# Ledger of designs, part 34: designed miniproteins, single chains, continued (3)

Each design is a single chain, and the fold is of that chain. pLDDT is the mean over its residues in the fold that is shown.

## One batch from the design tools (miniprotein)

Design m9169
Fold by ESMFold2-Fast:
Structure m9169 (fold): chain A 95 residues (1-95)
Amino acid sequence: MEEKISPEAIERYLAERLGISLEELRKMPVEKQIGRILRLIGDMLDKVLNDPSKEKEFEAMNLVIKAYLTNESISLKELEELSKEIAEKLREAQK
């Protein structure tokens, strides 16, 4: 089977990255969720502007955010090509 990261694993990983519990993320209004995500994107963009080596990690995180907002799965292989660290954390969240 081609290994894909489920929407549930993506949701768990995103909650961890936002520094909140999965339960808190699920109870949060959509507008507030979007606000928290935009803040995370801004913080990551600042990191890329100061360190271009973080560009692929930022691209991987954008893929995760898009999948979360569209309730879609992500190919683990595609994530590993962009960021092995993010791919491994999502694989752990899938267990």
Scores: mean pLDDT 81

Design m9170
Fold by ESMFold2-Fast:
Structure m9170 (fold): chain A 83 residues (1-83)
Amino acid sequence: SGMREAARAARKAKLQEILDKMTREDFEKLVETNPDPELQARLRELLEAGKSLEEIKQALLDYVNQKIDEARKKAEETLKKIG
């Protein structure tokens, strides 16, 4: 019911809109150009396993959300340590 829920929903919707426009070739290019080696490895595994675009899209959404949640948790832990 707070700004956090609205922001999370908006982020998910925006990411979904972007991913809905992406083709398999766009994901292959993302593997080549993305600076995150963990994301590169994950996308490569999904592409090599012959996963559907919908499965690749969901895995990318889950990965991005996980990294954002991890970054937020680290920031909260740092703030708790400072005061």
Scores: mean pLDDT 75

Design m9171
Fold by ESMFold2-Fast:
Structure m9171 (fold): chain A 61 residues (1-61)
Amino acid sequence: MVEAEIEIEGVKARVTITDDSVEIVFLEPPTPKQKAAADKLREKLEKLLAKLKERKKELEL
């Protein structure tokens, strides 16, 4: 599990990554552009999480 506070183009957000999910919570209301960027980041992190699990197993088995 990983939890971090980040800035997405000036808006502060909290990212929480668990074994099964990625959650991004904005600390301030985002602009439509920031929301879209965060959405893309969430999807990318979800894919990375799934691939990391398989890749680590493949690489270090």
Scores: mean pLDDT 73

Design m9172
Fold by ESMFold2-Fast:
Structure m9172 (fold): chain A 60 residues (1-60)
Amino acid sequence: SAEFVEEVLARLRELLLRELSEEDVEERIAHFRPDLEKMSKEEQEEILRQYEAAVEARLA
């Protein structure tokens, strides 16, 4: 659903702000939005999980 896509994007923004500027984050979000809208809820959660793990690995 559109509501769930916005929720995933909000969580992704918080995660990306740990490494990137606000401008770069919004550019990334705009790029992900159309792809996320085509994905299932489970696929969207998997993408978010992968990003979270990658950021944690880089910042640890």
Scores: mean pLDDT 78

Design m9173
Fold by ESMFold2-Fast:
Structure m9173 (fold): chain A 97 residues (1-97)
Amino acid sequence: MDEVLKILERLGVSPELKELIREALERVKDLSPQLQAVIESGLLMVAQLYVEEPALTLEDARELLEKFIEIAKSETDPSVVMEKINEELAALKARLS
């Protein structure tokens, strides 16, 4: 958690987005370490996208984080979770174009 929050600070994300990511990490803390690592990667990708894409709203980020949590809770294979996370990110990027 602390390492992710430090990366978010360096990226210059808003306090509101930092809180959403912190809440997402808390909601997945009881999953396997492998699933937690995949979700942490996904959350950092959302933060990076939010900084780089002016059209991406806080609501878009919140909805994407909820999708990641649903995926992580429904799947046991970390590689499947990562694939689905990448699909959701690609879908959002296509919508923002």
Scores: mean pLDDT 81

Design m9174
Fold by ESMFold2-Fast:
Structure m9174 (fold): chain A 93 residues (1-93)
Amino acid sequence: SLYDDILEVLKKYIPDHKDLEEIAKKLSDWLENKLPFRDSKGNTLDHSSLKDKEVLKDFVESLVKGVMNVELSEEKLEALTNGLYEVLKKNNL
């Protein structure tokens, strides 16, 4: 269900991206199996830190710009962040 929930929110805000299924699969695996994670600045990213919408927004922006090579408006980035926040909450992450 985490994979399906991530895929649905990605399809809603970035519907034209060809790799959505693969990205949703990798993101689902990362969230379930790779936390806690240390960023390049030595900060710990874990399930608790992702409950902070500002931290989640920074993560989502890095995913969209760095991995997906997609440019989103600020409004769409906030909407996608809120969508993923609700997905994490629904899946007790």
Scores: mean pLDDT 78

Design m9175
Fold by ESMFold2-Fast:
Structure m9175 (fold): chain A 57 residues (1-57)
Amino acid sequence: STALRLALRHGLEHMLATSTDPEVLALAREALAVLDTDLERAIALGREAGQLMQQLQ
């Protein structure tokens, strides 16, 4: 759980640093906001952001 949370935080921070798509940025910000309080929601939002990034390029 701790390792998963750390890996997800790193991935979300990378998305925020590299993405220019407003929806990806919104999903990544929301995932980070709930990462420490609702891990399941953070995972779901992170997956949605990742899938959207893949669809965009």
Scores: mean pLDDT 83

Design m9176
Fold by ESMFold2-Fast:
Structure m9176 (fold): chain A 65 residues (1-65)
Amino acid sequence: LSERLLVLQEAANISPSIRDEIGRYTGANGRDSSLEEHKKLLDLVKKDPEKGGEEMLKKTEEYKK
């Protein structure tokens, strides 16, 4: 739980939109999507916030639909 919050907190530092997307995506898969999934998503965004964030949002949106 606390570790999960840390991931979202870091995402918020990059951008509030990214934080929300990670939260929503992991929420949809919250039970099976463990902390490691949170970290992978955040890691992808942290690498290139501008570009990675866009790609991450597209993947998340595709999954949600």
Scores: mean pLDDT 58

Design m9177
Fold by ESMFold2-Fast:
Structure m9177 (fold): chain A 92 residues (1-92)
Amino acid sequence: SQKAIQSAVNAAVTAYKSDGTVQALADGIVLGLQQQGLLLRHLNNDQLQTLVDEVAKALNKSATLSASDLQAIKAAANDYQAALKIAEKITG
């Protein structure tokens, strides 16, 4: 859902600008998706790429998920750990 991705972007950017940590960015992604009734694991590859692109753009950064990154995100034990992998990719 475009609404869910926008919610995740807004929450992630707000948290990161307030705290400056990778953990805050990850928390924001999870919380923003949950506000729209979605888990990160429910996103397909295209939606995950869109989420990463939009969060990175909002932070004046650039990030793209490789096939290996997508596999690692989907293999994560929970949504927070998946979001943490995304946050680390965006922050470098």
Scores: mean pLDDT 85

Design m9178
Fold by ESMFold2-Fast:
Structure m9178 (fold): chain A 80 residues (1-80)
Amino acid sequence: LSEKVSELLNDAGGPDRVEVEAEFDGKRVFASGYVDLADSEKLGRAFVRVVNLADASRVTIRIFTPEDELVREFSVDRIK
């Protein structure tokens, strides 16, 4: 999961750092990549791809500027 999430985020590409923390079966998995906050369409696509890929009970996404400032945080719970 971590490797696939990192791959999706890096495919989106950009100067802003994204951290994804997924929790499943009591275990935490981290992945990171880069997106472009100025490109809302590209960011939205990256978010959708991460959410669709993660087979996790909870996913938390944090976005940092190039200056390493936290600007956005999302948490999504998986419900089937």
Scores: mean pLDDT 64

Design m9179
Fold by ESMFold2-Fast:
Structure m9179 (fold): chain A 94 residues (1-94)
Amino acid sequence: MEKIEEIVKELEKVLRDALATDTNKDRILFTVESYLRYLLRKYFGDELTDEEIDEIVEEFRKALQEALDKYTDPDRILEEFVKALEEILKKYVE
């Protein structure tokens, strides 16, 4: 789905920038979570309910937190993040 590819691209950029400028995991999580919620409403606002968006964001936040806790290498965090994001989005927008 073209919309999924655009969301993944935009969030990868946001996470890369956050990892380069901030060392605080909670702020990185908040920044990426807020932007994901924005993108989901922008691309799927008419297709997804607010409850479904909250479910996607919660599942995603857990995956990103696990990657941040497991890895210190930004490239490895980005790789795990992109894989998790694609899998989560495909579950909701097949």
Scores: mean pLDDT 81

Design m9180
Fold by ESMFold2-Fast:
Structure m9180 (fold): chain A 92 residues (1-92)
Amino acid sequence: MKVLSERAARAAMRLLLSLGVQEWLRGRRDELTLDEMTALYDEAQSVADKVKESSLDELFKRVDELIPGGSEAVSSLELVDALIREAEREEE
């Protein structure tokens, strides 16, 4: 699998974490306040901004470490294709 540049890896990680957070919140929405949801999104953005050169497999592993089951939300072929497209935009 191709290793993404630092910029492309960060863009991909932001998308993966956003999707993972949304899937996790889908089951937890009634249990969380708006402030708690905001804190979760802020933490996800902070983690994404610290990502270095990484393969998509390494990014999926990081998502699962932060959000159990997060990688399942991004396992579709269409989503992987969209992530590659966004990574290419970050290189432009």
Scores: mean pLDDT 66

Design m9181
Fold by ESMFold2-Fast:
Structure m9181 (fold): chain A 84 residues (1-84)
Amino acid sequence: GEKTIKKLKELIKELEKLHPEAKPLAKLLKEALELYENGGDKLEIEILRGMALIQKGVLKLIGADEKVIKVADEAIALFDQLIS
């Protein structure tokens, strides 16, 4: 729904501002959301989501702040609700 898309866009913006290493994750989620909104290929959307999960894993491995990980988790969970 529109409310879910709005919240997701705000979380992506927050993620971009929180840490330089989170920018690739934010970009992947933004690209996946744009494909979803434009009726893009479901497989491409799933691949971008998978890449976003890998980037979240990288953030955990490099010891990114818990706040960054929390916002990343919230953004991915909200995106999952949107595409379900």
Scores: mean pLDDT 83

Design m9182
Fold by ESMFold2-Fast:
Structure m9182 (fold): chain A 91 residues (1-91)
Amino acid sequence: LVEEARELAEEALEAARRVLEGDESAREKLREARARFAELLLQLPPEEAARLAVEYARRMGRIMGEAYGEDAEEVAARAEAATRADLEALF
């Protein structure tokens, strides 16, 4: 289950890169991978779900920062911090 969630996170991150590069066909794959990833996180122990969610958010933030010409590490750090804050409030 953890490994399956990691694989879906990788699929979503790769699809996001392609969408940001102008490949609209990757948008459906991005949505499917993200939805399945979220479903699996709900089935994991909270600690493991939190770790995967934070990693995903940080990496997605970096991709977005790079695509929009922002400081990729700063966007990644903000995404990580926001996700950690949400998880601490929830768990």
Scores: mean pLDDT 79

Design m9183
Fold by ESMFold2-Fast:
Structure m9183 (fold): chain A 81 residues (1-81)
Amino acid sequence: MLSEEEFEKFVEAEKRGEGTAPKELRDKLFKDEVSGEVLKGIDMTLGYKDPSKRDERENRYLVSHLDAAFSKLVAAVEKVT
């Protein structure tokens, strides 16, 4: 599973419009079984689009969905039902 620290770094990089500063974290996020399942509602075409080619609207959309996905990921690993 992608760690909370790794996921936060990914979200921060996307918010700055730098894309995933470490491309490694972006790849882990979309390939990880748990993160991938949580993110399945996101437009994967948008998610795999080069960050430098995305406009501000697209970046805002991705960031908001990543924040929602992070909340779901945390809920999935917590001991709360």
Scores: mean pLDDT 52

Design m9184
Fold by ESMFold2-Fast:
Structure m9184 (fold): chain A 67 residues (1-67)
Amino acid sequence: MQKELLEKMEKQREELSEESKEFIRLAADYGGGLVQAAVYRVIDPSLEEKIREAEERAREAERKLEE
């Protein structure tokens, strides 16, 4: 298991281009935005502006990922 994981990590490191790094960053923004919006809705639904900003962050990242 550890050896197999290490081989996968080495392969990812060797193949990871600048485009792949950008993709990872955008994917993190997309997921992070969705989580933030969900958390704000549960904690305080009156934080409509923050919820909207988090959703916009997710949508902007999604749009860039589709390009």
Scores: mean pLDDT 71

Design m9185
Fold by ESMFold2-Fast:
Structure m9185 (fold): chain A 95 residues (1-95)
Amino acid sequence: SMELVEKGIEETKRVLAEAYEEREDEDSPVYRFSAPWALDVRIEEGDYEGAIRIARQMIDDLRNALATDSSLPPEVRQTAERIIQRLEERIRELE
């Protein structure tokens, strides 16, 4: 269901924004995940290909942050992994 997926994405965005609030830097990959409006805009415009590309970029940025930033607390790492799973599920539903 697209409605359930959309609600899941919104919850995921909120949790990421809360987890990374104090790490806000617009040049940071982590900061880009706190501004998920670009994904929503693409979906609302019917640009599913663009939405998939944004979601894949978000996954790549999160995976890079997890691989390169050993200072991330366990709870933040778990949040990032959950977001990756949600984004992967969304990509499959948009394809």
Scores: mean pLDDT 62

Design m9186
Fold by ESMFold2-Fast:
Structure m9186 (fold): chain A 87 residues (1-87)
Amino acid sequence: RLSDEEWYEVIMEVLEEALEEAKRRGLEEVAKLIEEAMEQIKKNKDNIKEVAKIFDELLRKIQELDPELAVRMLELFGRRVDERVAA
């Protein structure tokens, strides 16, 4: 079971890696969406429900623009969660 702090850390790690991939691939629109979502998440770091909502809305938009990146984000999310549960 993850704490709210650990959920925030997992989401931010996923977004940081997704942003790096988007910039590497020249996906300007996707990179902008990720950066905007990261700013909103940082402002709401004490409200995990709002953080989760922002992440879900971002993931839905990325699924429309780049399905491969969306799949990679979900796989990374699961892996980061599993690492913390196993610790």
Scores: mean pLDDT 85

Design m9187
Fold by ESMFold2-Fast:
Structure m9187 (fold): chain A 86 residues (1-86)
Amino acid sequence: MATVDKKELEEIKKKLKEKGLSEKFIDPVAAALQQIKNGDLSLVEPLVEWMLKNEASREDLEAVLEVAEELGLEELVEALRKALAA
C-alpha cells in the first residue's frame, strides 16, 4: 500500500471514530470505504450485510452513512439509508 493510501485509510478511521462507530467495526469498515471510493462497488452490499450480521447498531450504521456522505460514496449512502429505514 502506497503512503497516500495509508494516510487516506487513517483519515477515514478518524472520521468513523469521531462519528461514533464501534471500535470493532472501524478497521474493516475503513478498508471497505477506501476500496469503494477507489471504484469497487461490489463491496457496498457485502459491507452493509456484514455489519448487520455482526450486530451493528442503528448508531453504527448512521456513523458509516455520515462518513460515506462526506466521501461522496452515493451507492453506499443509498444502501445504508435502506438498511436504516428497515
Scores: mean pLDDT 82

Design m9188
Fold by ESMFold2-Fast:
Structure m9188 (fold): chain A 96 residues (1-96)
Amino acid sequence: SRIEELIEEARKLAAETPEVSPETVDRILDEFAAEYPDPELQLTAAELVVATLRYLRGIDPEENLERIAAALRRLGRAFGAEEEGEAAAERVLALA
């Protein structure tokens, strides 16, 4: 499963990122999955977490900022908060 692959990658990246614990990543993803049983939303949330952790570690930073922005826009549309999602994406892209 792509979701399972992303969750495993997020755990590994969190273990290597001093500001984030793997336990925090598990909690965030578990809480999101409990609230939103939509597999596409769960996939987007996992992609957002992975891209954020990759960015914090300096792995392909420009590419991962674009992935974070795209995920934020998708979540904004899904939750009826498209304007807020777009504003968050613009702030993330400004870091490049």
Scores: mean pLDDT 83

Design m9189
Fold by ESMFold2-Fast:
Structure m9189 (fold): chain A 92 residues (1-92)
Amino acid sequence: EEEEKVELLRKISEKSGLSVGTIAQILELAEATVNKDEKKAKELIDLLGGEEEALEYAKKVLKAAKELGVPEELIEKIEKAIDYIEEQLEKK
C-alpha cells in the first residue's frame, strides 16, 4: 500500500511537473474536502500558497491523474477539491 502510494505520486509528478510534496498536499486536500474537514482544507490551501496556487496545482494533478488512468473515485475527490477551492475564491 505505501509502495503503491509512492509510485502513484512519482508518476503524477513526472506527468504534471509538480513536486511529490505538492501532489501529496493536493491529495490530502481532496481527502479533507470529502471528509468536510474545513480547518484541514484551509491549512493545506495556505501551505500551497493560497487559493489561486492551490487551484492551479489541483488542475495539473487532475489532468495528470486522468492521463494515467487513476481510479474514478480518486478523480472525483480531486474534482471536489477543485470545486471547494473555486467556492473559496468566489467568497472573497
Scores: mean pLDDT 83

Design m9190
Fold by ESMFold2-Fast:
Formats: C-alpha cells, sequence, structure tokens
Structure m9190 (fold): chain A 70 residues (1-70)
C-alpha cells in the first residue's frame, strides 16, 4: 500500500542518515514527508525535486570531504 511504501522510505531515510553519521529526523516527520511526496500533497513537485537534488549534492560533498579527511 501507499502507507507501507511511505513507511519503508521513512525507515530507509532514517537508517541511511544514521549510517552516514548525519542527524536523523523523527519517524513521524520522515513518514509525513515520504507520504507527501508519494501523494503529491506536498510542495510543487518541481521546486521540491530541485531542493532534494540540492540537498543530496550537499550531502555528497560533505561525505567526500569527510572521506578525504580520513
Amino acid sequence: SLEERAERMARGAIEGAKALGLPAPSFEEAYERALGLLTGTGPPASPVLAEVARKLREIGDEIERELAAR
């Protein structure tokens, strides 16, 4: 179901953040975000996708800097 998919996405995001040593959002926050993305009830898709892409690039850059420092 849509709810099960959102739960899986939320848990994956939290575990991914923990594995990378990043601050993990609460399950409720991650779940609501995932559900909003799946149902299209969140912010407009284009701005949201652009923001997500920017955030992922920042995370990638941070990981690369951390790895280079090790």
Scores: mean pLDDT 68

Design m9191
Fold by ESMFold2-Fast:
Structure m9191 (fold): chain A 95 residues (1-95)
Amino acid sequence: SEREKMVKEMEEELERLKKEGADKEVIETVEKIKEEIEKGKYGEAVKIRVEYLLPKAKRKTPASEAVVEIAEEAAEKGMDWEEIEELARERYAEM
């Protein structure tokens, strides 16, 4: 049921983004996150989400990769989606 809740949350976010006229790249990223959740790849979904919290120019640096790794470890420990996003934002603010 937790997976079903996360999928529904992603569907609601996609509907909101489409109504707001969000960039195609943003929409495609949320669709990819939803697909990984549906496949049971929670860690992979978290990696995509956390990487996307940064501007494109700041992604795939050693510092940002360290934050993504922390988020993946938190996901493996069963930390919830919202708590992982907050943790990632706090770590990115320290960069």
Scores: mean pLDDT 77

Design m9192
Fold by ESMFold2-Fast:
Structure m9192 (fold): chain A 87 residues (1-87)
Amino acid sequence: SSEALEKLEELREEIEKAESKEEILTLFYQAGLFLLDELADDPAAAREVADLMGRTLTRMRSLSKEEAKELAVETMERLIEIYRRRA
């Protein structure tokens, strides 16, 4: 839905403005949970999202705040594309 895409873009913008690594991780996790709920009727897409989320969170553990922010924004764009492809 357009509402789901708007929410994901809103969360991406909030991540870009986040001032702490904790805030970046929290917003990214919230976006992932929101998207998994939106994909409840598409287990293949949900699995792709879960795998990407897990990989990204693992990578973020060793990154600086700015690197984690860049990775989170980049991954949000990929999550949005996964959602769009299901249409």
Scores: mean pLDDT 86

Design m9193
Fold by ESMFold2-Fast:
Order: sequence, then C-alpha cells, then structure tokens
Structure m9193 (fold): chain A 80 residues (1-80)
Amino acid sequence: SMEQKLIEKLVEKIKEKLAKTSSLSEEERKAVEEFIERLEAAKSGEEVQKIYLEMAETHPEVAKLFQEAASELSEEEFEE
C-alpha cells in the first residue's frame, strides 16, 4: 500500500541520517535502531504515530531524526 511504501521510505531516510550522524552516542544510536525496527513492523500511519510518541518521550534524538526525515519526505513525496 502507499502507507507501507511511505513508512519504508521514512525508515530508509532515518537510516541514512543515523549513518551520517557522528554526534550520537552508542546508546542513542541503539535507541534510533530500535525505533527503526518498530517502524518497519508498522502497518499504518496511526501505528507510526504511536511508536513515535512513545520513543520520542524517552529519546529526543529519535524525535529529531524522525522530524527531519518526515520533513524531507513531505517535500519529495507530497507534490500537488
């Protein structure tokens, strides 16, 4: 579905940012990796939102990478 493809693109974008970001600690990187794993299991935007809210409360690094990835995808995928 379109939702699953958008989730997959979001995950790939977060993975790229994680690989390029050297300012994160090993524990912060592990938290982002766990977040990616949970997103890969998500089937809908509602599940993505729930996962994001749970992880963002405990890991602000997850929130920042998610917001950056979502912003970039919004520009690339949501054309009028």
Scores: mean pLDDT 77

Design m9194
Fold by ESMFold2-Fast:
Order: structure tokens, then C-alpha cells, then sequence
Structure m9194 (fold): chain A 94 residues (1-94)
């Protein structure tokens, strides 16, 4: 679906932003690997479930970005990234 394709594209864009944020914040290589593993877990889940609704995808993105906020110690910055992801995904329902 168009939602599925856009979700995967947004996840790749978000992964790049999270990597940059983690680098800027001096997050350890071990913690950056945990962020990467969480992103890959969500990417795999989206690929295995191509018919997920926007609401279901939003739930999984929320879980991922909550974990990343804890790892980076920057929950406010990660919340902005989450809100931008969800806003762009929800535009496909309008």
C-alpha cells in the first residue's frame, strides 16, 4: 500500500536522523548499535505486515522512539522526530 511504502521511506529517513542525533549527543557505539537494532526490528515488522493501518504503524513507531529517547537521554528531541514522522504518515489518510 501507499501507506506501507511511505512508512518504510519515513523509517529510513528517521534512522538517518537518529544516527546523526546519537553522534551529536556522544552516544556510545554500543548504545548506537541498540538504536540500529530497534530500527531494524521495526523495519522487519513493517515488511512482514504490509497491511498495517496508520494507527498500528503509529503505535510501533511510538514504542521504537520511546526506547530511543531513553537510550539517547534526549526524549524531547526524539519526540519532535516522532511527531514529524506521524504527521507525515497521517497526511496519507487525509
Amino acid sequence: SAVHEEALRLLEETAERLEELARELGVSPEQREKIRANVESLRRHLLENPDLSVAEIATYVGILLHEVGEITGAPEEVRRIRDEFLARLRELEA
Scores: mean pLDDT 84

Design m9195
Fold by ESMFold2-Fast:
Structure m9195 (fold): chain A 68 residues (1-68)
Amino acid sequence: SMAEIRERVREAAELYKAGRVDEAARIVAELMREYGLSGKEVADLLVEAGLSPEEADRLVTRAVLLLS
């Protein structure tokens, strides 16, 4: 559900703010893989969760590397 996606995105944003970047990136990669979310869609949700657009873009870029 979208509520579950938003909860996981909030968890990823909090991990990123705590400096736990690799754990945050794994959650983002899992969301992209399981729900077929685009990088833009996840970045927008991360911004809603309190990251800046630049922080969201960095985290999504790191997550995409885990999907390769």
Scores: mean pLDDT 88

Design m9196
Fold by ESMFold2-Fast:
Formats: structure tokens, sequence, C-alpha cells
Structure m9196 (fold): chain A 64 residues (1-64)
């Protein structure tokens, strides 16, 4: 199911961020929709984690 697949991908991305920064202080998730001329709307998620030393890790997830 689309919602379950999206949720699973988000959880995988969050897990990967936590593996790199186990002491995350802040997590932000931003979504946008891009409309392509040759395709339907594409959902783009930017997941950003911030650690105690101000280190930032960013992951981008594109869903067609």
Amino acid sequence: RDVEAVTQRLLDALRELREELPDLEEISVEGRVEVTPDGGPQLVWTIRGRGPDGRVLERELRLA
C-alpha cells in the first residue's frame, strides 16, 4: 500500500540517520511536490538530523 510503503521508506531513512548520529537532538522533515512535464506529481522528502556538536546529516527521498 502506498501509505505503508512511504512510511517504511521514511523509517528506513530515519534509522540510517540515527546510525550515523545516535545522539540526535533535532530531526526535521520537509516535504515538497514537484510536477514534471513527463510524469505525475513527485513527492520529495528532505530529512535532516542535527547532533550535539551541531553536526548535520541530510537525506533526500524521492517518491514517484
Scores: mean pLDDT 71

Design m9197
Fold by ESMFold2-Fast:
Structure m9197 (fold): chain A 75 residues (1-75)
Amino acid sequence: SAETLYELGLRYYEQGNYEKAAQAFHLAIAEDPTYADAYRNLGEALEKVYESMENPRESLLERAKEYYEKAEELE
């Protein structure tokens, strides 16, 4: 379920595995495109992935912003 995938994402995020967290949140959104919390946490996970990179792409921050905006629209 979307909830199970979201909870999996939260566990990866807590462990500092932000890439796997982002993947799990993406899967939660694929199952429930109205899952506002999954969009918000996907944005946060992408920001953490960006911070952990030696040569990060600005497009990751732009995608994070888009997911935050989508989460706000759904609330």
Scores: mean pLDDT 86

Design m9198
Fold by ESMFold2-Fast:
Structure m9198 (fold): chain A 101 residues (1-101)
Amino acid sequence: SEKKKELENNKLIYETLKKAEEIGPEAAAGLGARMREASEEEWIEVAKEALDLIEKDEEAFKKEAEELVEKHSDDALGFRRFAGEKREEAEKKAKELEEEL
């Protein structure tokens, strides 16, 4: 089902962004930066890669995120806000799709 795939994709984005926030504000900002630089079609692959790295090596994920935030130091708060907005959007969409299925 296309709706089931969309549900799984939104759950993945939500879970990944939530885990990044739990690691820290720089981790959330770093993931937000990656997503904002990527096209919307690439967000699922970005989320999959980030989640895999968090699960296998959380410290490596944190260091990668911190390095990315350092390169964009003037916009760290913007990236964090973007990550939060996308997390909330993914959560709402997942809930809507679960209700439809």
Scores: mean pLDDT 83

Design m9199
Fold by ESMFold2-Fast:
Structure m9199 (fold): chain A 85 residues (1-85)
Amino acid sequence: VEVLELEVEGELGEEVAARVMRELVDRVTRRTGVPPTQLAEAVRGMSPEERRELIEEVRRELKRLTREAQERDPSTRVRLRVVEV
């Protein structure tokens, strides 16, 4: 099972991570109609292709938001890791 982890550095990094997580929750709930409390079940129901698309969307949003945050705090770093469990 693949787990997504966010590594955060800098004060604005936490804000970026929180915003990316909100976007992820919103996208999953829109696609599945499942409330945030059932997010894990919704993600498990996704095909490998749908999960790949979701990860790519999250990576794009992360890069954009991290760049915006770096304009205010150059120490901001947010990295997405895919961990196999």
Scores: mean pLDDT 72

Design m9200
Fold by ESMFold2-Fast:
Structure m9200 (fold): chain A 70 residues (1-70)
Amino acid sequence: SIADQIAAAQSDDQMLDILAAAPQNQVGTVVRLMMQRGVDVARIRAVIRNGDYSDGIKRGALAAVDAMAA
């Protein structure tokens, strides 16, 4: 599973690569797990903004990051 890939990741760069390749329906799960592991919020936001996702998925994912970062 994508959660197992995040759990197995040894670096922030590996987790960011997983996020960049994540299916649209898994983006929220990946973001939550990365935030729990202390990945830099600015780097998470950059991958979401630059990703080939719908505006709705980008808005939802960025809102989740902002809520968890507050």
Scores: mean pLDDT 80

Design m9201
Fold by ESMFold2-Fast:
Structure m9201 (fold): chain A 92 residues (1-92)
Amino acid sequence: MEKEAKELKEKAFELFKKAAPILQKYYSGEKLPEEKVAEAYVLAGEAALLYYKADELEGKVDESTRLMAEKGKELIEKGKATLKKLEEEKAL
């Protein structure tokens, strides 16, 4: 269990490291491809859910961690919806 929580946090950190530079540029007003931003949303959301699962295993879940998981799910759904839309537009 303790080793499992640590592994989940390490995986979450690696996903976040990939997403963070892209999202920082996007939120600073830099013009980025919609596909790249959508991929970053999925990565950030998956990282949030992995952190939540690790905190759940360690008994550290509170209102803040639940909100993080909720936002993570929203980011994944938003990112996947955008990627699906772009794929459908590419098929036209």
Scores: mean pLDDT 81

Design m9202
Fold by ESMFold2-Fast:
Structure m9202 (fold): chain A 79 residues (1-79)
Amino acid sequence: KIEIITLHAESEEVQKKLKEIVKWLEKVVGALSVEEHEDGSIEVRLPELKSEMHYVALAVGLALARSLGAKVEVKVVEP
């Protein structure tokens, strides 16, 4: 399973902070597939996470993104 998380920013300042959150998450859970779209949204593709602590880090990152006013969308895709 691949989970796709899309983060929508209302401003360039929020987008910069979202990029910092994603970089922090990569440092904790390992390499992530990250793509910036033309609308300024950030798409993160998660492989299957290998520990409960990785899920905690993800939850913290998503909570921080939402606290900045970002809209968070999650999709699950079977490869």
Scores: mean pLDDT 76

Design m9203
Fold by ESMFold2-Fast:
Formats: sequence, C-alpha cells, structure tokens
Structure m9203 (fold): chain A 79 residues (1-79)
Amino acid sequence: DIEDIDKELTPEERELVRRYVEALLKGNLKEASEIFQELLSRGVSLARLYKAMAEEFERLGHEDLAQKYREMAEKIKKL
C-alpha cells in the first residue's frame, strides 16, 4: 500500500533501522538478521523498510546504496 511506504516510523523503529544499517555495514549478519525480524514483527512493510534504509544510507553519505534501496522499495510497492 502506498500509504504504508510513506508512513513515518516510530522513534523506536527508526532506531532499529539505524542499528540494522550499521550492522550491515559492519558485516554483523547475526545482529542484522535479529533486527530485521523485529522490524517485520512490528508490522514494518518490506517497502517501508527499504525506503528507511535508503534514508539512512543517504544520511551516512552512501548515495549509491541509498539509490539502490529507493529503487527496491518502489519495485516492491508495484507487486
């Protein structure tokens, strides 16, 4: 749903996305997997998660990754 991708995350969900992106960048796949499962269990859609990841990659200066995750979010939204 288009409204789900534009929904603002709670402060706790936003912090989980930051930790998820940091875990991925550090190669901590165990922590990343645990955070990913928690975000999904909280009802964060995959499209919204990818949009939030793009926003965090942009904040950290990783423009190529930010663009990739923006495109992935839009592709999922069309399914």
Scores: mean pLDDT 80

